# Designed miniproteins, single chains, continued (4), part 92

Each design is a single chain, and the fold is of that chain. pLDDT is the mean over its residues in the fold that is shown.

## One batch from the design tools (miniprotein)

Design m15188
Fold by ESMFold2-Fast:
Parts: structure tokens; sequence; C-alpha cells
Structure m15188 (fold): chain A 96 residues (1-96)
């Protein structure tokens, strides 16, 4: 899907730019509009992205540049999540 690929590219650019508000908006749009086209692992990773970005938006101690780098750093930790942590995210976002 060309539109999905374009939104994923826009999401990546928003993260690079430290625009966490735009990145969160795009992640939520991708989740809601394209969830039926995503694998369960892709949905889980996207749900984790949304959680990370929501926490970073609430953090007033970080600059926009620091938020961008911190987002990338925290997203890389997805593959270090325990099965119990993954199940909690699945339950919160209604992922089967």
Amino acid sequence: DKELIQKKAQFAQALIDGNIEEALKLAKEIFEKYKDKLSEEEKLFLAYEILVLEELLADKSLSNEEKGFEAIRRLAKFYLLSEEEKEKIKKKFGIK
C-alpha cells in the first residue's frame, strides 16, 4: 500500500526531526487505518511506539532534539521486552 509506505516514511522523518507530536499522530493513524493490513508483531511494535511517544510528550525535562534521540533509543529496546511486558501492551491495545 503506497499510502501506508508514505505514512511510515513521514513517521520516520518526524522522529528524526524530534517532532514527537507529529510522530505520535502518524503512529495512531497507521494503527487505526491499517491495523487489518499489519501482522500481530507489527501491531505490537506500533502499540509500543505509541506508548513511548506518549511518555516522551509528557516529559518536560527533555528538548525536542533529545526527545528524538531518546525515542529511537527506546524503540530499539522493543526486542528486549519480556513476554509479560508484550502481553500487557497487547491487552492495553486490544491486540490478540
Scores: mean pLDDT 83

Design m15189
Fold by ESMFold2-Fast:
Structure m15189 (fold): chain A 75 residues (1-75)
Amino acid sequence: MNDKRLEAMKETLELFTEWAKQTLPEEEYNKVESEIKKKIDEIDQARANKASDEEVVKLETKVLEFLKAIIERKK
């Protein structure tokens, strides 16, 4: 079940990368893409390490806060 949550987070980040590429200036996009790649790496590490439910929830919260911060910068 954690695998489905981690997969959903990864898919969300990939969709957000596509949105960012279309919406953000190249310099801002490159910074956002770098941060997204770091988040995807953290998700892949959590999956490989069989992270606990608590660790998955913390990672999910961290990802959502990151996405919210970027969206709010464009208001």
Scores: mean pLDDT 78

Design m15190
Fold by ESMFold2-Fast:
Structure m15190 (fold): chain A 85 residues (1-85)
Amino acid sequence: DEEKKEQLIEAAEQAIRDLEELIKRLKERKADEEVIEKLEELLEKLKELLEQIKNAKTLEEAEEYAKQAVALAQETLRSLEEEIL
């Protein structure tokens, strides 16, 4: 069902937007440049995963890519928050 794909895409898009806002705030607070570079790499990977979700033939494949995107974002965010907080 294409509707489920849309939900996965929307969730991934929201995660990307949250990541973009975090990058902006980190730059304003003069966070470590290495941390910012890692976030930018993550952002590119998330965008690639979004394209794969859209191109996926089956819902199962779309779900796997979406889970990978969310897991990558959460893992990176957690590492950054623990270091910065």
Scores: mean pLDDT 78

Design m15191
Fold by ESMFold2-Fast:
Structure m15191 (fold): chain A 64 residues (1-64)
Amino acid sequence: MKEAEEVVRELAEEAGKILPKPDDEALQKINKAASEAMEAAEKGDLEEAKKTIKEMVEWLKKKA
């Protein structure tokens, strides 16, 4: 679905702004969040997808 692709793209853009050179731990966190957000969006749960992105962004801000 187009919505799932947009969610993953937005997540990648936000993550790159916060942590331009993520380490392995951050990359694993980003990849897991992207997979979970995409799955939620494909099921039509865009609110859950957005929540997953927001939680990942807050985690990256705390780490960075």
Scores: mean pLDDT 73

Design m15192
Fold by ESMFold2-Fast:
Structure m15192 (fold): chain A 95 residues (1-95)
Amino acid sequence: MSEHELLLRAIALALRAIGLEFEAERGLETTTDPEARRLYEEALELARRALELAMQALRAPFEQQGPLLREAERLLRRAEELLRRAREIEKQARA
């Protein structure tokens, strides 16, 4: 049970990381605000690190998988918050 749950979680986190990386790269292509650009760059770095950790978890011993996936999830939550802030700055710049 636990091994299958960790595998599915690793796959889910990896896909989420890829999605956030795509969103951050798209933001970097379109943004004209320096502060929004900085936040997109930080979000991209965090998403890439989270993907690396999720992939490491797939190759790690079972007892190490949980901590790696928890760290990946923490980084993804931070990346999502930075993307939200970047988009809010862009919205305010257009108002």
Scores: mean pLDDT 86

Design m15193
Fold by ESMFold2-Fast:
Structure m15193 (fold): chain A 79 residues (1-79)
Amino acid sequence: MEIPEFIRERIGAAEALLGLSTEELIALLSDPDPEVRLTAIVALMLRGDRRALPAIEAALSDPDPRVRAAAEFALAMFG
């Protein structure tokens, strides 16, 4: 599966967030900044923790189209 460019550009920032717990990453999905929410989805995807699935599914309804696209891609990666 090809990783979209907007996700690839955020992998470095997402890896920096991998020091956080899954619960802390899920909390970032409620951040007012769409860039923070987008990066948190990428970090959750990289971690592959299925406990994040309900939170990522909720992000499919996010007002930012890039956040929705990242959530859709992340759910496909969990497979």
Scores: mean pLDDT 82

Design m15194
Fold by ESMFold2-Fast:
Structure m15194 (fold): chain A 63 residues (1-63)
Amino acid sequence: SEEEAAKVLEEAGFSKDFAEGIARGLTAQAPYLTDESREQAIKGLEELGVSKEAAEKAVDLAT
C-alpha cells in the first residue's frame, strides 16, 4: 500500500513528507507500471541513496 511504501522509505532515511510524496507517485503509476518502468523506479530510488532491497520493497508495496 501507499502507507507501507512510505514507511519503508522513511526507514531508508527520507523525511515523512518526501517519503509520502514518492509513495503517492508510485501508487498513482501502479495501473500503468511495466517491467521497464518498474526497473527505472527501483534504479531512481537507488540513485537517491536507497538500497536495492529497500527500493524493490517500496515499489512492490506501492504497486
Scores: mean pLDDT 80

Design m15195
Fold by ESMFold2-Fast:
Structure m15195 (fold): chain A 58 residues (1-58)
Amino acid sequence: GAEAIERAVLRAINERGADALSREELDAIATEAGRAAGMSEAQIRRFRDRIRVMPRIE
């Protein structure tokens, strides 16, 4: 579910740094994690939109 997407995104940010990840890469990570967790396309899209509005660490 949602936790799987959050965990995958946070892992990528922690390993690569927030500044090293594009919005497209974050969207891809969220999509793959959501699909692996059995989320619907609508649920994945909602989470991608939420990630896009999160503050970036600059």
Scores: mean pLDDT 69

Design m15196
Fold by ESMFold2-Fast:
Structure m15196 (fold): chain A 102 residues (1-102)
Amino acid sequence: MVKVMTNEEFRELAEKVREAFAKGNVDEAIKALEELARALESALSSEESKEKVREVAKKTIEELKKNKDNKAKAGEALNAGLSDLYETTLKEQEEDLKEAAE
């Protein structure tokens, strides 16, 4: 049974992360990213996908901390991480739907 996060829910949580980052509050951006990752983990059915979400979130957080004084690099890392999280969720949903069809 697939409990998929809606595109609107993902967008709202991702925007919360971006807004915190845009305000220069890296700690708030990290907390918002952890909230997004937790919501994604709850929506995923596969342990492999849950592990991937945890790994992507951890790597993105580490890059944000490492590049906090370089907003451009931190922003690129954040955008890449958010994109990977979204793609992981989308792929898991597609696989679950295909398996349910047959």
Scores: mean pLDDT 75

Design m15197
Fold by ESMFold2-Fast:
Structure m15197 (fold): chain A 75 residues (1-75)
Amino acid sequence: MTEEQKKEIIEKIRKMFGEVQKAIAEGDKKSAEQKIKKLIEFIEEEKKKSTDPDLIHRLDSMEISADSLLKQIKA
């Protein structure tokens, strides 16, 4: 996997986090929950496709952040 492909994956995840935060700000908890679940699924799929330890480590950190945000949405 190229450095450019890694950056594209990270930027896509950042954009998805932004969409979740926007839904939270708008008070749409249902949309926020759906979006965060799709984000977690995307991270899991990218981890399955990757053999790069550095990318997998970054994806693990972002998945932890996403799981924490999902818990906040459900609270």
Scores: mean pLDDT 84

Design m15198
Fold by ESMFold2-Fast:
Structure m15198 (fold): chain A 55 residues (1-55)
Amino acid sequence: SNEEIEEVIKLLDKLDQADKEGNEQEMKNIEEQISKYPEEVVQKALEKYIEKKNE
């Protein structure tokens, strides 16, 4: 669970980078990878990612 949350956080960081670069293909690939995780894991990862960005 914690390991999966960390994996999703890394994917969210890559997604943000791809968005800033305008790489639509990479964004789709990352979103598809994230969608394979349980909704609860994705939600917890998003909360931690937002908290990190607001530091």
Scores: mean pLDDT 81

Design m15199
Fold by ESMFold2-Fast:
Structure m15199 (fold): chain A 80 residues (1-80)
Amino acid sequence: EVEKLIKEAEELIKNGKKLLEEGKELLKGDTLEEILRGIATVLRGIGDILEALILGKKIEKLTGKKTKVLEEAEELLKAS
C-alpha cells in the first residue's frame, strides 16, 4: 500500500532535515566534541534522507509517477 510508504518517506525526510539542521548548529561550536557530534548528527540525517530516497524510488516504481518525496530527498542530499 503506497500511502504507508509515502508516510514513512515523509517522516524520514522530516527527521533527516531536522538532524541536518541540528548537526550544522553543532558544527558552529568551538570544541572538538561539538564538531564531532555535529558530524555524527549530519551523517544520521543523511542516512534518513537516503532511506527516504530509496522509498521514493520504490513508490515511483509501484505508481509509475515521480513523487514529491523523491524530489525533496534529492534536493536535501544536494544541499548536504
Scores: mean pLDDT 81

Design m15200
Fold by ESMFold2-Fast:
Structure m15200 (fold): chain A 74 residues (1-74)
Amino acid sequence: SLSEQLAEAAPEEVERVLRLGAELSRTASPEQVQRAVQQVEPLLQQALQAVGAGDFETARRHVAEAARVLEAAL
């Protein structure tokens, strides 16, 4: 799957997104979580699209940006 290919292409960045997302879900209000999800989902969709196109550098960049957004929300 594209999500498995993304995890293989950007394992550290994907792991960071998952960890930060879990922390945000545990510590933030539902409204803060919804705002973060709205910002992060398009970035992850763009990363999956880049993987589908074979552009792993662009995919890693989008996942890194998603991690930055989540970190800023904490």
Scores: mean pLDDT 84

Design m15201
Fold by ESMFold2-Fast:
Structure m15201 (fold): chain A 136 residues (1-136)
Amino acid sequence: SEILEKAQKAIDAFNKGDLETAVKYAEEAVKLARENLDTREFSEEEIRALAQAYTVLALYYALKGDTEKAIEWLRKAIILAPSEEYARYLVTALYVPSTILNDDTLVKEARKLIEEAVKKGIFKLSPNERLKLAFS
């Protein structure tokens, strides 16, 4: 899947500190998902990779000081998570900006978003249903 390849490239670039390349590939993965939203079924692996790509975008905006945009991408990443446990795993990445900025705002907001997702039954939805919600 081209979505898997682009999402993985975004993660690899982010881990190497190449933020420009990470954002480029994350945005390409998101664009491909949007273009295919109503044309085919997505696998759990593809939706998981997209959740990671959205997390890369959230981390990028957090490091740039754009908290509002970081929260927007984080909300979408949590919606795409296949489970509460996986959503909590994605939140562990927020320790990087929280430590650098000495600010736990994103971690607090992420916890609230996960609690909201649990209450709304988001993690019980199919991959395509979660993807549609992330793009609404």
Scores: mean pLDDT 81

Design m15202
Fold by ESMFold2-Fast:
Structure m15202 (fold): chain A 69 residues (1-69)
Amino acid sequence: VELTPELRERVRAFQRNTGLGEPDGVVDRRTQEYLRSLGLYDGPVDGVFDQRELDALERLRKLAPGLFD
């Protein structure tokens, strides 16, 4: 699964706003751990970006859109 350029920019904003590592648009273990802590992601924390993590990010974006601005 690959991020679109639009979603990658949203991930960069999310990283800046949460302080979860460098704002490079790369989804990593820190992002997975954060999503798990919110109950949005139930997959493995392995640093591999997959469909479950994409779904979790979209859910978070609907619940807290300001994190992605």
Scores: mean pLDDT 74

Design m15203
Fold by ESMFold2-Fast:
Structure m15203 (fold): chain A 85 residues (1-85)
Amino acid sequence: SLEAELEAAVAEAQAEVDAWLAANPDAAPEEKQAFVEATLERLVARAIELIRRYGVRAEEETGEASSPKSQALQDRLLEALRTAG
């Protein structure tokens, strides 16, 4: 499902950040922030792509119907991005 793939993408991004921070514990705060921001930017781009792809499939060919779940997921991702910045 879209939700499962988004959850997997978030988990992968978190693991990537955790691995980088563990390898670079003495990195300057600015470098740590830059890596997190770059990872989040890639995650947001991936999430938008997944939402667009699943928007057609998840609605069982409902044509131009907008998915309330897709909108809710977008809102959650934007909130996560704000809390990380």
Scores: mean pLDDT 68

Design m15204
Fold by ESMFold2-Fast:
Structure m15204 (fold): chain A 62 residues (1-62)
Amino acid sequence: SAQDLAGEALLRFQDLAGAAAARPAPRPDDPAGTIRALVERARALGLSEEQLAPLRELAAAA
């Protein structure tokens, strides 16, 4: 489901940015929006486009 994809995106974000990195609040009624917010947060933290690729793939699938 899209919510499962949002959960996977959160785990990918934590792997890339670190578990303590500040992240946007999840939006359970908008899982695709949650994934997009994680991508934007990772970009703001300075992660490369290569590192963002798995998160962008999840955003496109949701």
Scores: mean pLDDT 74

Design m15205
Fold by ESMFold2-Fast:
Structure m15205 (fold): chain A 65 residues (1-65)
Amino acid sequence: ERPALELAEELKGASLKEAAERAAEHFGVDPEEVLRAAEMLQKRYGLSPGTAAALAAAFLAGVSA
């Protein structure tokens, strides 16, 4: 198990779509749902693609934080 912040660092240089696909694979969730949630987080909070994707995937996997 890797924390969302550690995954976000690994995804730092990826596009939003690539970050969402990688984060979804890591947490075993749907990449389409991760992409949608990550776009919302990026737009609302100004997060990097990697951070937005890692947080979205963790939330969808049942991680509350």
Scores: mean pLDDT 77

Design m15206
Fold by ESMFold2-Fast:
Structure m15206 (fold): chain A 69 residues (1-69)
Amino acid sequence: KKEELLKEIEELLKELVKKGIISEEQAKRVLEMIKNGRGDQAAALLANSGAPQEALDKLSELIKKLEEL
């Protein structure tokens, strides 16, 4: 379901904030981008912020599943 996918994305972003990779403000911006169909911009923001490749790959898969709904 969409709610479950958004929850997984939120948890991924929360982990990146805990690791100091992104700020809470950046996490909120990324979520809004994804909700508005701008997953490419969201992924670019995270990559430019130094998110590890594993996190970027997981985000890409979650966005893909979200767009299938």
Scores: mean pLDDT 81

Design m15207
Fold by ESMFold2-Fast:
Structure m15207 (fold): chain A 81 residues (1-81)
Amino acid sequence: ENVKKALEIAKEIAEKFDLPLVETAYLSSDPKQAARYALLAVLTLGKNFTKEKADELVSVLEKYAPQEVADFFRELVDKYL
């Protein structure tokens, strides 16, 4: 259910931006760092990754991350949630 959707989103982000799943990252103007933040946020929420939480994360990414990362994450939210 939500955990499975979170894992699929995490896999797509990790694959797109060639990221390890383990290391902590902070938001920056760099797409790779922003993608790492999104990946860690999704994995941290896990079972609690709902449409509402995903929409909150989209808002954060749209405000602070490169548009490329925000747009890709929005597409994943629309696809899986």
Scores: mean pLDDT 69

Design m15208
Fold by ESMFold2-Fast:
Structure m15208 (fold): chain A 59 residues (1-59)
Amino acid sequence: MLAAQAAVVIGRVKGRPDVGREIAELLLRDPDEALKLAEQVFGKNAADALRSSLQHDLQ
């Protein structure tokens, strides 16, 4: 899943690999909640990148 990989990478780049992994796991269970968490912790640009990756995964 491209979005899950992106979440892990974003978490690592932002210095919060713990949150990146949590978002990656949450994307499999509740993608809307995962995107809200990403925006809250990493900001709008990171959330938009994850949304684009998720749209690609869903095709």
Scores: mean pLDDT 80

Design m15209
Fold by ESMFold2-Fast:
Structure m15209 (fold): chain A 78 residues (1-78)
Amino acid sequence: SPVLERAQAELAKLVPEKAEEIRELVRALFDAVRARDSEAAGEYLAKLVALIPEEKRAEAERVLQEALRALLAEQAAA
């Protein structure tokens, strides 16, 4: 998914030292959202936030919000 790849790239840039872990969590979050598993989505989101330094959380929230909107639009088109 182009939406997933973009979200992974943008979030990984915020914490390069945890880039691979962030990419894995973003993929897991997207899979949970696609499966409509709100409990799993909440768990992965919490783990993602824990990896992001406080000073970068507002930017991470913006990236995630944009990505989730795009994901919902992608699902509606499929």
Scores: mean pLDDT 82

Design m15210
Fold by ESMFold2-Fast:
Structure m15210 (fold): chain A 80 residues (1-80)
Amino acid sequence: PSDEEIERALLEAGRKRGTGTLIDYSGLKEAVKRLGLEDKFSDEEIREAYDEAVREHGLGMGGLLSLGTGVYAIKLLLSK
């Protein structure tokens, strides 16, 4: 997927969950599903990517990811 496709999936996941442009773990899983990647990655792999993104680029508020950090998390999954 392109960066634009990843951003769109994250925005749609955030809107559906009511978190806006902030991405929680369930929002990241929803974005992975929207990108058709749920069969490529386990829940553990998605959790590891989420935790890594929070550690390196996460917001200090509630451990949520910004849209850009959500893109980074998806790219971590794709870079394996």
Scores: mean pLDDT 74

Design m15211
Fold by ESMFold2-Fast:
Structure m15211 (fold): chain A 86 residues (1-86)
Amino acid sequence: MEEAERLAEKLRELGATEEAVAQAPQIMQDAIELSSYDPEPLEEALATTPNESTRKQIEIALKITKTKDPKERAELLIEEAELRAK
């Protein structure tokens, strides 16, 4: 919830519409779900993915799975959620 509020605030600062801001909780939930995955399938997906935006999302997700520090993990989750929002 706290991370979703931070994402909403950043979206407003970037000039996003209120519709996009309202999606912040869903974007954060999706980012958390992705970050809970095993890194091996993500590494394979990164190697085979042709889409640049999807590759960046997978790279951030891999960093999240490897990070044990809750603060670093929260920052990476916000970054991934912002990438999805754009």
Scores: mean pLDDT 63

Design m15212
Fold by ESMFold2-Fast:
Structure m15212 (fold): chain A 92 residues (1-92)
Amino acid sequence: MMEIKVPEKIEAGTTYEVTIEFETEEKAKKAAKQIEKGLKLLGAKDVKVEVEGKKVTITFTPPNEETGKKAVELIIDLAKKYGAKKVEIKKI
């Protein structure tokens, strides 16, 4: 089952790093594209996405708590859709 580690609260104006591990590089690439597009559409700032093999690393800054909550929900939903093994979100 997918391992999920997320902070209890998402703070406005704080930068978060998301690490997601997938079963295949192809799933990682597809998920990364959808997450980047979704985060930008939600209005997240400073969105950066890196794909290294099966691992996706994303950084983003939510402008408000509502956007932060929606961003986390989007990330988890897309990680589940593409069969991720692990999702970790941390404040940096």
Scores: mean pLDDT 85

Design m15213
Fold by ESMFold2-Fast:
Structure m15213 (fold): chain A 60 residues (1-60)
Amino acid sequence: SLEEVYKKVVELAKEAGEDTVTSAHAKRAAEQLGVEKSTVERFVLGVKVKDLEALLKGLE
């Protein structure tokens, strides 16, 4: 689901000490979740980690 994508990119970005989702985080998340990288990047590339965390909190 898109929620799983958001959770994974947040996890990867925080592990790297980044406040914004990069192409590298999107690629790793896509590989781990078995989804297309371009699709993941379309939703998360350049998004602030804090904004994705707020979105996830609203969905849960």
Scores: mean pLDDT 79

Design m15214
Fold by ESMFold2-Fast:
Structure m15214 (fold): chain A 69 residues (1-69)
Amino acid sequence: GIPLDAEEFRRRAEELGLKVHVFRPSGEITAVDITEDGDYASAVLRDGDTALASVSGEKSKVEEFVASL
């Protein structure tokens, strides 16, 4: 998995104009669940069954953010 740095995660998401929610301050990202709604998307980052964080906003920006992990 990819280690989650909650502070850097928030900062990067905000730089892309994305809304961010951090549920846990640490963990390893082992899965990403992406839901699309027209021009918008949300991504939930998971450590197995545990949701660590989510980002939402413009689809292209969510995709860019996830690709940068």
Scores: mean pLDDT 81

Design m15215
Fold by ESMFold2-Fast:
Structure m15215 (fold): chain A 127 residues (1-127)
Amino acid sequence: MTLEELEERRKKLLESLKKKSPLAAKAAEAIENGDYRTAIEYARELIERGDTGTAGAILLLILDKLAIEYLRKGNEEQAEIILELKDLVRNMSNVPEDLERAEELIEKLPKEDAEIVREILELARLD
């Protein structure tokens, strides 16, 4: 996937997300501002309210933005790691092999990004 394709898809998904609920709109704004921790908190609140689909969309959009940031820096390897983690989150199960793979990939990320991705995986397991 190219940087241009990721940015175009992210923009359309953020616009769609803003229309779903006030919490989804706040999460979209937090993602646009790079405030991933606040976006994760809104996703957690949506899960608690039973809106797991909207929460999942928020978590995947955070991962898309992280991948875009790595691609902008010319770091294709780290972008590929984030995109593989995105696929694991999208298809998340409590299968030990999937959890071990996710943890292996997270260890290859910088500490700050690793912490964000771990919180995303924890929330994805609540679905």
Scores: mean pLDDT 80

Design m15216
Fold by ESMFold2-Fast:
Structure m15216 (fold): chain A 115 residues (1-115)
Amino acid sequence: NAKEKELAKIDEQIERARNYTGNKVTAELLILLYNMQKAVIEGDIAAAREYADQIVELLAKEYNLSPEVVEQVRALLYAGIARAERESDPQAKVAAVQEGFQEARLLALEAQSNR
């Protein structure tokens, strides 16, 4: 079952991130990303958005983002979730969420460098 295989893979990724001894913020962001990916596979869009909001809050705090950039970061994460919702393949759902996350993180890093 493709869904069960993808969920098992994500659970292994969460365990690896949980045992990561490097940057704490990176580990926390990855755990939130993986939980967001699990939520979209399970069709729990409300939970996926809650994880996205936690990612936004963590990025806003770490990079001291303006309110305008915070909402742009949120929009990118929500767009990833919306794309995942339209996909039928679990791997495509994971890829859609990951793409939105990478775009959101890049925007946050660029906004920090423009201070």
Scores: mean pLDDT 88

Design m15217
Fold by ESMFold2-Fast:
Structure m15217 (fold): chain A 93 residues (1-93)
Amino acid sequence: SLEEEILREALDAVRKAVEGKYNEAIGHLLRAIGLAEELPNPSEAVQKAIKGATAALAGKFDEAIKYFREALELDPDNEYIREALELVEKAKA
């Protein structure tokens, strides 16, 4: 689905950000935002995941963890949100 593509791009943004590959991370985040703008009503989980990825790119890992936890509460079986959360938690530790 388009929401799965958005969440995958948000995850890829986080992965590149924790690797220090900021130009690639920005590219993935912009794709996630662009795809979300094509949805007439993106889910709250998708909106929170984009906020989490944005915080991760800014090095605000506590804020990123908060947003990804909130996103996972809204969509508990979502593997992309879970993996993004795990990546940020490891980067902060």
Scores: mean pLDDT 89

Design m15218
Fold by ESMFold2-Fast:
Structure m15218 (fold): chain A 88 residues (1-88)
Amino acid sequence: SSVVSELQEAIENQDESSIIRILNDTKAKIEDLIKSKAFDESFLQETRQILSLVKDYMEKNSVSEDLKKAYLDLDVALGILDLLNAVY
């Protein structure tokens, strides 16, 4: 996806501001899906790939608390959506 490609470029450039923006934008879309009770499997798979790439980056690099928080906030939001989709 274009978002994953943008994230990979931000990771290669060690551009934390762009990584945080992508995480926050993705979280907003997940929160919209939670509120609307909508399902988008392609977007969920893309979100999991985004989290995986950022987690790998965080394990290999020293990162800001802002990046850690943005990652955790998205991970929690996706977890909530996954639980809602599993029980309903």
Scores: mean pLDDT 86

Design m15219
Fold by ESMFold2-Fast:
Structure m15219 (fold): chain A 66 residues (1-66)
Amino acid sequence: MEERIEALIDKYEVDGKLSLEQLERVARELGLSDEQIARILALAEKFGGELSRERARALLLAAARR
């Protein structure tokens, strides 16, 4: 799971950052549920709608672990 998250972040990131739209795309390609995606996006909004790779990775890993 971790390696796949990193590969998808590399694919969608722009200038070392992910927008909420890009984060949602990564989460969907990982096969996360709509509930997990909604939770990630709600948390991501607290960071101003744009995430560093490190924060995006942490949120995706937390959601995937349940």
Scores: mean pLDDT 78

Design m15220
Fold by ESMFold2-Fast:
Structure m15220 (fold): chain A 80 residues (1-80)
Amino acid sequence: SKEFEELLKAVDEKFERAKELIKKETDPEKIDQLVETVETWAEDVKEYAKKFFSPEEYEKFKKKIDEKLEELKKLAEEKK
């Protein structure tokens, strides 16, 4: 659906912005806060997707979010 494709683009945008913020940040505590903020957003948006999209779209969305979140956490730990 068009709405699903828009949500996928928003996810890509959100994670790219988060990666850039982590790359520029030198304070480990602030890096942790950035990751926590993205984790909270990820849980909220997964709950949204579960309610409004098909089971197939939700499964694809959840996998993408989970993979991007793990990538972000790895980047944050390497930056510390």
Scores: mean pLDDT 84

Design m15221
Fold by ESMFold2-Fast:
Structure m15221 (fold): chain A 77 residues (1-77)
Amino acid sequence: SEIAALQAKLDAASAKLAQIQALIDQVQQAGLTNSKFTLPDDLKDLNSPQALAKALAEAQANKSSYQAKLDAALSSL
């Protein structure tokens, strides 16, 4: 169903947001230029604090968008 698909997207967006925030915290402590700090494969392109901050903002926007769509779908029932 559309509702189940939207819920799954919202859950995934929430998980991605938490993952990016945790990575930003780790980068601040370890330093992204430290060769011992390995980025997750799905975040390997987020190799700068600026890229991470932009990805965080996008993840927040995606979560809010999916929440609004889910709320609208539920209200239409």
Scores: mean pLDDT 73

Design m15222
Fold by ESMFold2-Fast:
Structure m15222 (fold): chain A 71 residues (1-71)
Amino acid sequence: SEKEALLARIAAVLAEIRALALAQYDFSPEQVAAMDAHVAAFLAWLQTQSVEQIKKALAVAEAELAALKAA
């Protein structure tokens, strides 16, 4: 479905942001665990939202990824 495809896409974008952040910054194991827990909670919440809200979240995540790559 469109919703499943959008959820998979945002999860992939967030995973790429995570990988870039871990490459650029020295996070403690506790900070990484907190980040992963926050992302999991966000994705669980996003599953309850409309396709339009997921599209907005994806656009924001893709803009943040683009900014992180340009830095």
Scores: mean pLDDT 85

